# Designed miniproteins, single chains, part 12

Each design is a single chain, and the fold is of that chain. pLDDT is the mean over its residues in the fold that is shown.

## One batch from the design tools (miniprotein)

Design m390
Fold by ESMFold2-Fast:
Structure m390 (fold): chain A 104 residues (1-104)
Amino acid sequence: MEEMRKIAEELVERARRHIEKAREALKEGNYEEAIEHAQRAINDALAAASLDYRVVPEAFELAAEGYRLLSEAYRKMGNEELAREAEEQARYYEELAKLAREIL
């Protein structure tokens, strides 16, 4: 139990680093790099949520942020359909994070 919590916390921290790299890539106009880092952040955040319930609210908040960055990158590349899908996923994880904070 304690070891799984450490792995979950490391995944959360790795997700945060990928969020920051995605933001930097967006600022520089490197949209493909921003997409790659945003996807990695989402994957790490959701993996963390699956390992320890105590990180679920934070993990879902990071997944939502990752999907927002993904949406922005797709929109800047002119891919409106993928941008819309990513924005819907961001709203979904935002609502899950709020619910998790009320329960946990």
Scores: mean pLDDT 89

Design m391
Fold by ESMFold2-Fast:
Structure m391 (fold): chain A 93 residues (1-93)
Amino acid sequence: SADGVRRSVNTFIDSVITQGTVYGDQQGVTQFRQMQTQGNTFIDNGDYDGAISVMQQVMQQTQQFFSDNNVPQSIQDSMMQIGQGAIRNLQSA
């Protein structure tokens, strides 16, 4: 369902925003919130390809953020699995 897809996307991006807040990256948090709004707009319009593109961009920026802040590998692996799950849900929609 669109609600299920929206939940998966927002669960991932909210988790990334939480990590950005913990590490004090206010600019990154602002950018992730903007991408979250864009992703939700694509989902609302039924443009799941657009939402996938936004999710791929969020995942790329998240990997860079994790590298820059020396985030433990176990957290990186868990977060990336959540993001991959959201993309799979979008692809199945």
Scores: mean pLDDT 85

Design m392
Fold by ESMFold2-Fast:
Structure m392 (fold): chain A 61 residues (1-61)
Amino acid sequence: DWKEAFKAGDYDKAKAILEEQIKKNPEKRAELLAKLSAVLYHAGKTDEADKYSREASELAS
């Protein structure tokens, strides 16, 4: 569960789990990318987080 990794501060593991969920559930790509963006913001990877946040917004529109 990516949420458990995120709560533990293991952002690399949380990212890996979310990326696997995106591969298995492409229909949920927008919501999963938004969650990935949030994880990346907490990891201090703001540029990467902004990229995925924009992609999620475009897919949700």
Scores: mean pLDDT 81

Design m393
Fold by ESMFold2-Fast:
Structure m393 (fold): chain A 73 residues (1-73)
Amino acid sequence: MGEVKTVVIEAESLEEARRKLEEALAALPASASVSPMSPVQVVGDTARVEALAAYTENGQTVYLRLVAEAPVA
């Protein structure tokens, strides 16, 4: 049993954050189950998008939370 892992991706713009998150999801194994990307969340001066993924690594299920963040202009 794998523990949930959180990966934070920092970007300089919301468009870059979305692109980096899409690239990270595309890099997962083809057998991975991926949630849709979250709506954009703005907290103070930070814009954030998230996705959840689950895949099998070394015979165990890995749960992954991907968070991409960028400053709001």
Scores: mean pLDDT 78

Design m394
Fold by ESMFold2-Fast:
Structure m394 (fold): chain A 70 residues (1-70)
Amino acid sequence: SLLKEKEEELKATFGTALELAKKEPNGKELVEKIKEIMEGSGLTEKDVEGLKGDKEKAKELIELIKKALE
């Protein structure tokens, strides 16, 4: 279903964003904030581990979080 596809896309985006965030200079704060958002949605690192999503969507998520932290 469309909802299931969107849920899997969201999980993959979070997984990719976590890996990209770890490589950023402020990676600790970014990773913590991404995990906070995931926990608010009932997701754990284990739920998104190994999933590969769209890197551009993951980068957009990271940029939005960076702006929220500034």
Scores: mean pLDDT 78

Design m395
Fold by ESMFold2-Fast:
Structure m395 (fold): chain A 70 residues (1-70)
Amino acid sequence: MTEMEAARRAAEAALAGDERAAAEYIVKGGQSGQDPDRVGAGAALLAAGAGDEEAMRRAAKAGQIWYEST
């Protein structure tokens, strides 16, 4: 999985209101050799680009949840 693919999947989950699924995609990005911080930032930017500020905040929070779990 590429960093951009992981970010898009995380953004899609955040836009659907599924913060946990967004966090899981950030983790999967890291496991695929991508930087999970960059995946999380990319997801937030993609959600913001879709015009959904609440989904953008949800994507950012999903990144924090993953980080705090370690």
Scores: mean pLDDT 70

Design m396
Fold by ESMFold2-Fast:
Structure m396 (fold): chain A 107 residues (1-107)
Amino acid sequence: MDAATLLVAELKLNGESVSDFAVKLLKEVDEKINTLNEEEVKEWLLKKLKELGISIPLPEPLTLQQLISALIGFVLRLIGEEIEYELIPEAKEEMEKMIKELEEKKK
């Protein structure tokens, strides 16, 4: 199980919105890019990726573009995992409802 799946489960158990978390994280990245120099942004991103439990797949030193791409990829995975988490229970309930309606039509 990866860091994105675990974080989505944790946020959902705490009643927190994954979408709100993702938006807040992206806004923080945008703020850091606009307020810090390249080396400071790079240092902050490295720390943030480690705090989020993201394994850095490439040897250091990493480019700023590679670090931003890794973070955006993680955010996209969080959104995908939230959609899957919400849709699976709803899809199951809808399927059970359809089966019941089909059984009633056979009577």
Scores: mean pLDDT 67

Design m397
Fold by ESMFold2-Fast:
Structure m397 (fold): chain A 74 residues (1-74)
Amino acid sequence: SSEALKKLEELQKRTALEVVEAKEAGASDEEIRAIVDRGKEEIRRTAEEYNVPEEILEKYLEDLERAYAQVLAA
């Protein structure tokens, strides 16, 4: 549903922001990875709640991993 996709996008953006903020605060790679893993769990839980197709869920999870990789490379 449109509501489910908006919720997933919100969670993804929030997690990406938390990752950037943690990096700027001098957090370790392990601490930043924990933020990503928590965000992925929240996304999976929300996808299950709204019965989101697996293909769409995978895309959101991949986008989070991409954001993580970009922050670490900076």
Scores: mean pLDDT 84

Design m398
Fold by ESMFold2-Fast:
Order: sequence, then structure tokens, then C-alpha cells
Structure m398 (fold): chain A 64 residues (1-64)
Amino acid sequence: SEELKELIELLRKKSEEGIDRFSELNPELAAAARELAKDPRKFPALSIVLSAAIFELERELEKL
């Protein structure tokens, strides 16, 4: 459906934006996320990588 295609495009765009911002903190993990984001069938694996990114951001927040 058209609505589903638009949702997929929105999620991809937001994921790319988040990964780009995260790359300043951990470029290697960001690169891995970008590779996974190229294939929608790998989005479950991308979710795990993004969860790791959130955990790392929480650790950085603790240093502030």
C-alpha cells in the first residue's frame, strides 16, 4: 500500500538522521548501522545496533 511505503520511507529517513548524529560519538557503530539500514530485511538487526547506541548515549549522559 502507498501508506506503508510512506511509513517505510519516513522510518528510513529518521534512522539515517539518528545514525548521522550518533556517528560523532561512535563512528564504527554508526557505520555498522548504516550498512544494516541499506537492507530493510535486516531492520531487526538494525534495532539491536540502535539499542546499543542508546545505551552508549546513556553512559555519556552519566559523564555530564
Scores: mean pLDDT 71

Design m399
Fold by ESMFold2-Fast:
Structure m399 (fold): chain A 67 residues (1-67)
Amino acid sequence: MSPEIIEANEKGDLLEQEAEEVKDSNPEQALKLYEEAKQVYLKNGNIAGVLAAIGAQEDLKLELKQK
């Protein structure tokens, strides 16, 4: 992979990691971080990363709707 693509994937991974760290204490912030990760993956063409971020967002949204 080109260095630019690797760096973009690392940024997405860091955003997802941060979202996972805060999702229990601040799910609203976690949703924003997953959205940022999704945008990073989408621009980079990382479809697997996009799908993972979407899944995490939908899981959190479902939990928020239940409460």
Scores: mean pLDDT 77

Design m400
Fold by ESMFold2-Fast:
Structure m400 (fold): chain A 75 residues (1-75)
Amino acid sequence: MEEEAKKTAVEALKKAGIEVEEEDVEVLYQSERLVLTRAEGKDKEGKKVLAGVALRRDAAGRWVAAKLDIKEVEE
């Protein structure tokens, strides 16, 4: 379960142009229908970002990325 959610989060972030691996993804909250994750990654220019992904189950019970929140790490 957690591994599937992390994989889905990584795929969603990579599609948004963020370089991230499953090892960088932290699960903040987990339930039967909702997983909230956070990851530290890099954008396409190599800048550090903090990225949150909210994952929900679809009609087939698969995890899908419902929301992305990407913040650049500044001073």
Scores: mean pLDDT 78

Design m401
Fold by ESMFold2-Fast:
Structure m401 (fold): chain A 56 residues (1-56)
Amino acid sequence: SVEEINKLAEELKSKGITEVEIETSSTFSGIRNGLIIKKILESNGIKVTKIKLYGP
């Protein structure tokens, strides 16, 4: 959820972490969810440097 991702971003910033990589499924839904998470994290000041895809 958006609330959980916002909370995660605050926890990361409190620890001095400003850059992350995310990993998601190579399916359409996985890629879409990864992009949504990236946008929410970046709106909170956390840079997403890479989205890694894993196969089903």
Scores: mean pLDDT 80

Design m402
Fold by ESMFold2-Fast:
Structure m402 (fold): chain A 84 residues (1-84)
Amino acid sequence: SAEEQIKQNLEELRKLSEEELKELKEKIERIEREDLAALEELLAQLETDPSPENQALAQQGRNVLRALEALREEIERLLEEIRK
């Protein structure tokens, strides 16, 4: 399931060094700056289309956005733990 995949990805973050966590955070923040607005616009357009295919694609896109947010939050939490 998507929830299980997110959980497994979050657990893998604990194996990363402080340097690797910082590099991953920078990559995620870049995606958020460069791509998030365009992805949100695309998902909004797909969500207004009544076709089951486009609604399924929109749901998959929303799951990706949720996963990115969860990854960013966990990286920030781990970096805070290292800093303490």
Scores: mean pLDDT 77

Design m403
Fold by ESMFold2-Fast:
Structure m403 (fold): chain A 117 residues (1-117)
Amino acid sequence: LSQAEIEDIRKEVRRINVLVREAHSKLGMLDFESLIETVEKLVEKLDDLATLLEGRFPELSEATRNLAYQLKNKRNELIEKKHSSRAELAAKALELDKLLQNVMDLAKQILKALEAA
């Protein structure tokens, strides 16, 4: 793994961490429209990151794609339920928050794998 490839992965991880913090902020504000847009960007960046990882870290690439898929599904549920009861929206928001935590944990695992490479 070249230093240039390591730096490209680190850049995408930094972008993902910024988007996770933004999504968490929008979630706290109950700004579901902005949250949906931020999650869409996060899914795109996770797919980009998975592509960068697939040559050297295929298992981390697969885990990244799986999280992108789960986030896309939860985003679609929020779109479907945006006019639903506050309690139902809060339940879906809690599920999304857990996925955002999983993204942060995966980002830490990726950075640790780069340090070991």
Scores: mean pLDDT 85

Design m404
Fold by ESMFold2-Fast:
Structure m404 (fold): chain A 61 residues (1-61)
Amino acid sequence: SLDEVIAKLRAMAEAGASAKDIVEYLSKEGRIGVYVSAQDVYALLTGELSVEAFLAILEAR
């Protein structure tokens, strides 16, 4: 579920996971284009969007 994905991403971020690590996880799980837009993923990878802001966007859905 989305809540389980968010909980996993929160745990990864607290463990010091980078934006790249989070994107690789989402890509492996097939979640890009389902819960997460390609635009938000690009912003996360370029540093325009922080990991914290990215998670807040997911939590608002």
Scores: mean pLDDT 77

Design m405
Fold by ESMFold2-Fast:
Structure m405 (fold): chain A 70 residues (1-70)
Amino acid sequence: MEQIDADVDAALLIIEAAVTLIALRHGKPVSEEDLARLRRRVDELEAKYGPDHPSVQAVRAALEEVEKAA
């Protein structure tokens, strides 16, 4: 059950990160609060499931792309 929950949570965060990345690449405004919220959610996922979890690694990689574009 927890693994399914991790995969769902990770998928939603990856979608949010992808939308944010597309917005940043097209020069659309993304607030500091939205970026901080995304980072916090990724950190919470990592704290719950561990940094070696595949879903956590995928979300972290997506966040790194957002941070490079910001």
Scores: mean pLDDT 78

Design m406
Fold by ESMFold2-Fast:
Structure m406 (fold): chain A 93 residues (1-93)
Amino acid sequence: SMMEEALALHRKAIELASTTPSDILKALETEEGREALRLQLEAYILLFELLGEEALAARYRAVRALVEADAPAEEILAALQAADAALQAYLAA
C-alpha cells in the first residue's frame, strides 16, 4: 500500500540522517552520487506530498532543482542541510 511504502521511506530517511556533510560532498563529486541523491529527493518529495506537508515537499524540490541544474556541491549541500533541519524539526514535533 502507499502508506506502507511512505512509512518505509520515512524510516530510511531517519537512518540517512547519520550521514556526515563530508560524505555528502564526496558523493556529489560523482555522477552516481548525484543520481542517488536525486532518487532519494524524489522519494522524500512523494512522501511529504502524500502526508500533506507542502513546506517540506517544497524544500526537497528546491534541492532537486539544484541537482538537476548541476549546481556546485556546496550549494546543493547547503540546501539539503536546510531541508534536513526542517525534517528534524517535523520529526521532533
Scores: mean pLDDT 76

Design m407
Fold by ESMFold2-Fast:
Structure m407 (fold): chain A 85 residues (1-85)
Amino acid sequence: MTPEQVKEFLEHLVRVVGHERGLSDEETERLIKEVIELMEKNNLFNSKSLEELREGLIEIARKSKDPKVKEVLLEVARLIDELQS
């Protein structure tokens, strides 16, 4: 996967999580922006496998002080784990 494809994939998963949590479209787009910027800062788009991507999400969640961001990152990691099963 290219970094651009990884970014689009992650944006899609964050959008799914936002909708599952009952967020409005505006809240979901804000969440996508915040979480994607954090993922990019942590070089997550250069992940070589779904497992590396999942591990990176868990590590970012562990370092996050915002409980909302932490929960979203862990939910995205869970969705990736389900795709590997």
Scores: mean pLDDT 81

Design m408
Fold by ESMFold2-Fast:
Structure m408 (fold): chain A 115 residues (1-115)
Amino acid sequence: MHITIIIIGDVPEEEIKEILDYLKKKKIPHRLIHVSRVPVDIDGVIHLDPSKAAEALPRLLKELRGSELVIIYSRDKAEEYAWKPFLEMLGLPYVFASTAEEVIEIIEKFLKENE
């Protein structure tokens, strides 16, 4: 079981830490990727700068490999429309979340279904 969480744009660092701490506490194999022009100083977060697409895209594709679930966390609904065609092309199971609570709820549901 391997979960990849992609956080898009400006979200509070406290929310990123909440998600990361939850994953670490539950010992869930994961990748946490933050797609933003400004990096967060949080250990265990992979930063990708969307303005550097030539570098960011190959790294994103590498980190998405082997994911059984991809969670996209964005506070901007427009990002869901931008990312949907790309995620559908990859054929990976994905789900969108608008809050840190929704990300955690999605993980809990996935764990219950896979025990």
Scores: mean pLDDT 78

Design m409
Fold by ESMFold2-Fast:
Structure m409 (fold): chain A 88 residues (1-88)
Amino acid sequence: GLSPAEAAARLDALLAEAVAALEARGRELEAEELEALVLMTLAVADIAGESPHARIARAAETLARAAEKLGLPEIAAEARRLAEEARA
């Protein structure tokens, strides 16, 4: 299974890819909102005392839902896979 460090690195890479894709399309505010949403999800899970794996899974699920709505289906699919792997 993924270590917390490996899962965090994959989440960071997917978030950076999503942000870059939105910025390339002139959607800078949505890129900022997406980054804030994912980081807030991580912070809330940490305050709630969730494990590193559970925290990353929750943030990856948040990224997947947001990416799908923003028209980034490939990033959404990869984020869903990360959430499943982090929950296992």
Scores: mean pLDDT 88

Design m410
Fold by ESMFold2-Fast:
Structure m410 (fold): chain A 84 residues (1-84)
Amino acid sequence: GAKPATVTFLEDGKPGARALVTVDGKTLEGVVVSGSAEKGYTGVRTEEGLFAATRAAASELKKGQVLPAVASYDGAEAVAAVLA
């Protein structure tokens, strides 16, 4: 299921930008993925397959920003359903 998370942007928001996802007290490295910007959400994928999304367009995000997010190992669709 989807869980509350926090995303810290290590680079300005664009596809491939580095970010940290913190969920259940654990911090994972990830990258911004393409395809979420058109719906006003920014998605981040970790190497472990965790998807996290925040309700902000990637173009609005700058290095050092920390935002509330929703994360799930059940894939991008599970996260999108919670954010809708």
Scores: mean pLDDT 76

Design m411
Fold by ESMFold2-Fast:
Structure m411 (fold): chain A 82 residues (1-82)
Amino acid sequence: SDELKEEAVELARELKMSEEDIEKIRNAKDDKELAKIFAESVAKQLGLPKEAAEDVEKFEKALRKLGVPEELRKRAIKIIKS
């Protein structure tokens, strides 16, 4: 959805992701591709292993260990679960 895509772009900017990665998020064709691109881009930006992007629970635990604020974690998980 456009709303989910806009939320993902906003969060990506807050996480200081590259314009190239933000453009990939913007060009996602559906919510499933959006979730995949977003998770992979966030994992790359934060130095997480690729496996963290494949599992919502592992991704959430990794963000928590890195000290990502709860509000940003909730937003990231919402995007990935869509």
Scores: mean pLDDT 80

Design m412
Fold by ESMFold2-Fast:
Structure m412 (fold): chain A 100 residues (1-100)
Amino acid sequence: MSLSDQINALFDQAGQILEQLHQLVNSKDIALGIARIYRGVSKTSYDNSIKNGKLQQFSQQFQQISQQYLDRSKQSTDPRKSQLLTQLAQIYQQISDLAS
């Protein structure tokens, strides 16, 4: 499996978790829309990083995003929200690791 296939699969997994996270405060349709926007932006960012030779910067960006989600997880009083934020942090850490 190519690096791009692995990273795109992880963005699809992140999209599923984002949909569930946003569903805690939004309707299903709104949550799905938000998840699709984040997934599209992330995939475009990855494609641009390859095109411009900025994979290391992309890796560092997603490492920072992973840490931000992990910190939000620790601050959450909702166990379901905390679990989903932790899962997002883990997926974004895997994306960072693959891009390094």
Scores: mean pLDDT 86

Design m413
Fold by ESMFold2-Fast:
Structure m413 (fold): chain A 97 residues (1-97)
Amino acid sequence: SAALQQQRVALTRQEAEELGLPEEYIQAMVDADLNGPTEESKRARALEYAIKALEDGVKEEDIKKHLQTALKMSEEEAEEVIEEAKRLLEEKKKKEE
């Protein structure tokens, strides 16, 4: 249903904006809701997970393990995602101050 797809897109955008994801990642996730997953949308969803997990106080080692096992990322990709998530959280905090 086009209406359900539009509602899903709106929710994806709202949740990603609340987490402080850059527009390029939000657009990749929106495009994936419409046209199916891409490498960029997979990275955006990995970032969304890492940001939420860091805010919830999950240990970086556990986040890294999840990214490698559930999302099938390399160790290097998982570390890059965690570092980007930390940077985005710091930027979000500075905007709220």
Scores: mean pLDDT 83

Design m414
Fold by ESMFold2-Fast:
Structure m414 (fold): chain A 105 residues (1-105)
Amino acid sequence: KSKELRDLELEKMKTFNQIISEAINRFNLVSLKNSSTDPSVRKRLDDLISGSSGNFDSLLDRFTKLGDEIIDLYDKLDKEKGEVVRKAFKTRMKQIEELKRATEP
């Protein structure tokens, strides 16, 4: 169980880092589109922004599933520790939601 929790926590951390990278990528693409006057360039950037948004949503789904699994494992070991982890995860989810809002067009 401790090795399984460690591996899940590592995967959650990797997924979080990917979410941050994808949000930065989306922000950069939106900035490039806003500075572009060429319709063909703007259309290509729209396609890339759509793809980046899809990647962000997929990563967020994976992060949520990992968080739920980690919380379930902690709750089975120690309900008090499970509650602490749940609160920390809820805080992280709010940070991701704020990042998503800040990087939206």
Scores: mean pLDDT 83

Design m415
Fold by ESMFold2-Fast:
Structure m415 (fold): chain A 78 residues (1-78)
Amino acid sequence: MELLEEAVRRAREEHEAGLPEPSPLERAVRALQARGAELRKKHPTDEALAEYLGVSPDPEAIERALAERYAAELRAAL
């Protein structure tokens, strides 16, 4: 069992060695998504989150408002 887990881990390490480093843009997008996820945990409906952000309960409007709210942090990550 442990031998099989170690073989899987070695295969993952070999594949990860071939993966490109996350770009500054990719890291910025991930940071924004993490911030959005935290707010969604506190405001579990699109309507509640949209009200908190002062926008329409539309996924695109919510994502835009989150981007604007965290623009300084997003710019720092870029």
Scores: mean pLDDT 63

Design m416
Fold by ESMFold2-Fast:
Order: sequence, then structure tokens, then C-alpha cells
Structure m416 (fold): chain A 69 residues (1-69)
Amino acid sequence: DLVQRLIDLADQLSGDEALGLTPQELADISLKQVEKTAKELVKKGEISEKQGKDAVDQYKQRADQQLAS
């Protein structure tokens, strides 16, 4: 699952920033890290631009679902 791989990579990059943040702020930082990771994978030719966009969109949908509770 490409989306899960991006989430795992983003969590590794943003973990230290989680302390003291609200769920909304944490979600915004995590989204930015997922977007950066997707762009890097597209740049390296590991995934297509469409796959990168779709993975970011799916992550955003999952994050919005969690925040809407």
C-alpha cells in the first residue's frame, strides 16, 4: 500500500514535532510531510505523478475522517 508507506515515512520525519501540537496542527504537519515524500518519489521516478497525487488525496481523506469525529 503506497499510502501506508507514505504515512510511515511521514511519521518518521514528523515524530519529533508531535509534542505539544493539537490534532489539527499535527495533521497539517503530517500532510506536508506526506506531500514532500510523494513529490520526492515522483522526482526519483519510483511512482507516477498521478499515483503521488492519488496517495496524497487518500491520506488527506483519512486525516479529515479522523478530525471530523
Scores: mean pLDDT 68

Design m417
Fold by ESMFold2-Fast:
Structure m417 (fold): chain A 56 residues (1-56)
Amino acid sequence: SEEEAIEIALKKAEENASNPDKAAIATRQELEERGYSEELVRKAMLLAGIKALELK
């Protein structure tokens, strides 16, 4: 679900605080393994990167 993808993105952002590239890559790997669409993966990756940058 979209909700699950968002939760995964936020979790990966927390695990990779201040490292947006790692947060985005980790989100992509998890969602692709779970069979999510490319469009949803791209949106979740962007969310994870932005959130990782905001985390101090």
Scores: mean pLDDT 84

Design m418
Fold by ESMFold2-Fast:
Structure m418 (fold): chain A 82 residues (1-82)
Amino acid sequence: MEKGKKLVEEGEKLIKEGEELIKKGEELKEEGLKLLRENPEEAARGVGRVLLGVGYIVEGYLKIKKGEELIKKGKELIEKEK
């Protein structure tokens, strides 16, 4: 019945997934930066963690953007039904 509500729910799910990826990516980035500061001999591992973390942040951002687009479309459908 309410296509707008379904799109909002799907968008909210994507935003939640994106936020979780960003948090995981930030944690990995901080872990990598800590390795670079405290253990210079582990530089390759530290850089690898930073790059992996940035990758998760980018993926999370893309999911949030897609979720926001779905929420916008869902809200437009809900407003049309009112």
Scores: mean pLDDT 83

Design m419
Fold by ESMFold2-Fast:
Structure m419 (fold): chain A 90 residues (1-90)
Amino acid sequence: GPNKSLLAEAIVQLMIRASKDPEKLEQVLEILREHGVSQEAIDELKKYLKDPKDKKLQKKTIKLLVEGATEEQLRAALRQIQELLGLPVS
């Protein structure tokens, strides 16, 4: 639903931020795996982060995150990523 899409979009934006630091990027990818995000979604996310201007790939990545995880899994992953990056937890 709309809530899952908003969570997936927030995760994608934090991943773009994390992609500037290879160590932080690997830690965030591991958080997604630990919270049960599908490997297909993680692989598409990795492709998207190589070209963040690709709006078609961005939409595909968000869709796969929504399909590959529950709302609770996405929310838990988002909070842990926010904590890792030193951001306010929502």
Scores: mean pLDDT 85

Design m420
Fold by ESMFold2-Fast:
Structure m420 (fold): chain A 92 residues (1-92)
Amino acid sequence: GSMIEEAIKKLEELLEKIKKAKSKEEALKIAKEVYKIAKEVLLHEMPVEKAIGRILRLLGLLIDLELAKSLEEAKKIAIELAEYAIEELKSL
């Protein structure tokens, strides 16, 4: 598969791990890994001017996740972050 297909598969695996996360810290750790993978692929596959808005949205979701006050809120935000990352990579 392409780099994009391999990244999508990895992000889908990380999404399933987020759903099983037992703490906010675990969800945040996995979400940071999702962010890193998505950022690297987006910057490789498109010009910075097109990638930056997508990267800033992912970063905003990470900040919201850091501020989450419950595991349920943290998992909801982390799932949204992973689903957004997968959708953006599938659009490539």
Scores: mean pLDDT 89

Design m421
Fold by ESMFold2-Fast:
Structure m421 (fold): chain A 56 residues (1-56)
Amino acid sequence: DAEAIAEAGRAGGSRAGRIVGAAGLLLQGMSPEEARKATGATEEELRQAVAFARRA
């Protein structure tokens, strides 16, 4: 699941795709920094991903 989520985030090529991918990795127990590195998310995208993960 974590690999599939990371792949989807990278392949999405969009801000929304990276945010959702990073949020999914956070829900799988990955650290924010690792989730950012795996998806290529920016700092702003990572902040949004953390917010989404906390809501889920």
Scores: mean pLDDT 73

Design m422
Fold by ESMFold2-Fast:
Structure m422 (fold): chain A 64 residues (1-64)
Amino acid sequence: MDAEIQALRRRAEAFKEAAEGARQMAKRYEEKDKTMAQKYLELAKKFEEQSREAEARARALEAA
């Protein structure tokens, strides 16, 4: 159980970092290709959601 909780926390951190990278890419494309910038913003939001889901799951396992 603890190993799964730690894995979920590491997964959440990885998604958080991926979201930051995607937001930086979106900013990079803002002037060059607004469609690509929007695609990276959507990707960042998906990574942020995955990070929150992993954190919520880790917290649920801690409560069990």
Scores: mean pLDDT 83

Design m423
Fold by ESMFold2-Fast:
Structure m423 (fold): chain A 72 residues (1-72)
Amino acid sequence: MSMEQRRRTVDRLVDRVDGLRDRLRAGEISRDQYHTQVRDLAHEAGLAGRDASLTESHRALGDAVRELEEEE
């Protein structure tokens, strides 16, 4: 994957996770649905394993964002 493809993938993930977080705060989805969808998004993007916890999925996403921000 190119750095540009990875950046686009991470940007889409951040947008999707932010949307899920807003929906959770609004009571439109349950906490369990939020946990499942965040894990699924991280796994589908190749940032975390299939059985990764929510914490691991969030950490992997955060690491990917930091790597892109530190890129030269």
Scores: mean pLDDT 72

Design m424
Fold by ESMFold2-Fast:
Formats: structure tokens, sequence, C-alpha cells
Structure m424 (fold): chain A 90 residues (1-90)
């Protein structure tokens, strides 16, 4: 139980970090003010940072999938997955 709670809390923290990276200047708005050389570097760094967070999320989800989750824990995980999908859509 406490291990599942710790993983769900860690997942929430990673989702908040991902949301913070997506809030602000969009890639399209950033692209409008950057030179071609600086644009490619900054977008690549943003993508790598997001890919790293997504990899951490996938690793935690894989661990949780191996655990016997309660109905409440499954509902919380489903909500977190919905929040992630919404964050990635914006």
Amino acid sequence: SSEKEALLKELTAILQALAAKLLGVSDAELAAVLTPDSKAVILALRKQSMDDLLAKIAAIEAKLAGMDLSAEEKANLATMKADLAQILAE
C-alpha cells in the first residue's frame, strides 16, 4: 500500500513538472522569434526533457501494472492518465 502510494505521489510530481514545461510559450510562438540554428537546439532540448519525463512516467506505470491495485488506486491512476493525455494535448 505505502509503496503504491509513493509511486502515485512520484507520478503526480512528474506530471506537475511536465505541465510546468508545457505552460508558457508554445513551440510555434518560440519558433517565430528564434533563428533557425537556435530554434533547432532549443526545440531538441525541450523534446529531450519531455522524453525523459515520459520515460519516467512509463517506468512508474509499468511498476504499478505489476502491483495489485485497489479500486481507489486504479481510479486515481486512471485520473492521472487522463490528466497526462490532457497536458500532452495542450
Scores: mean pLDDT 64

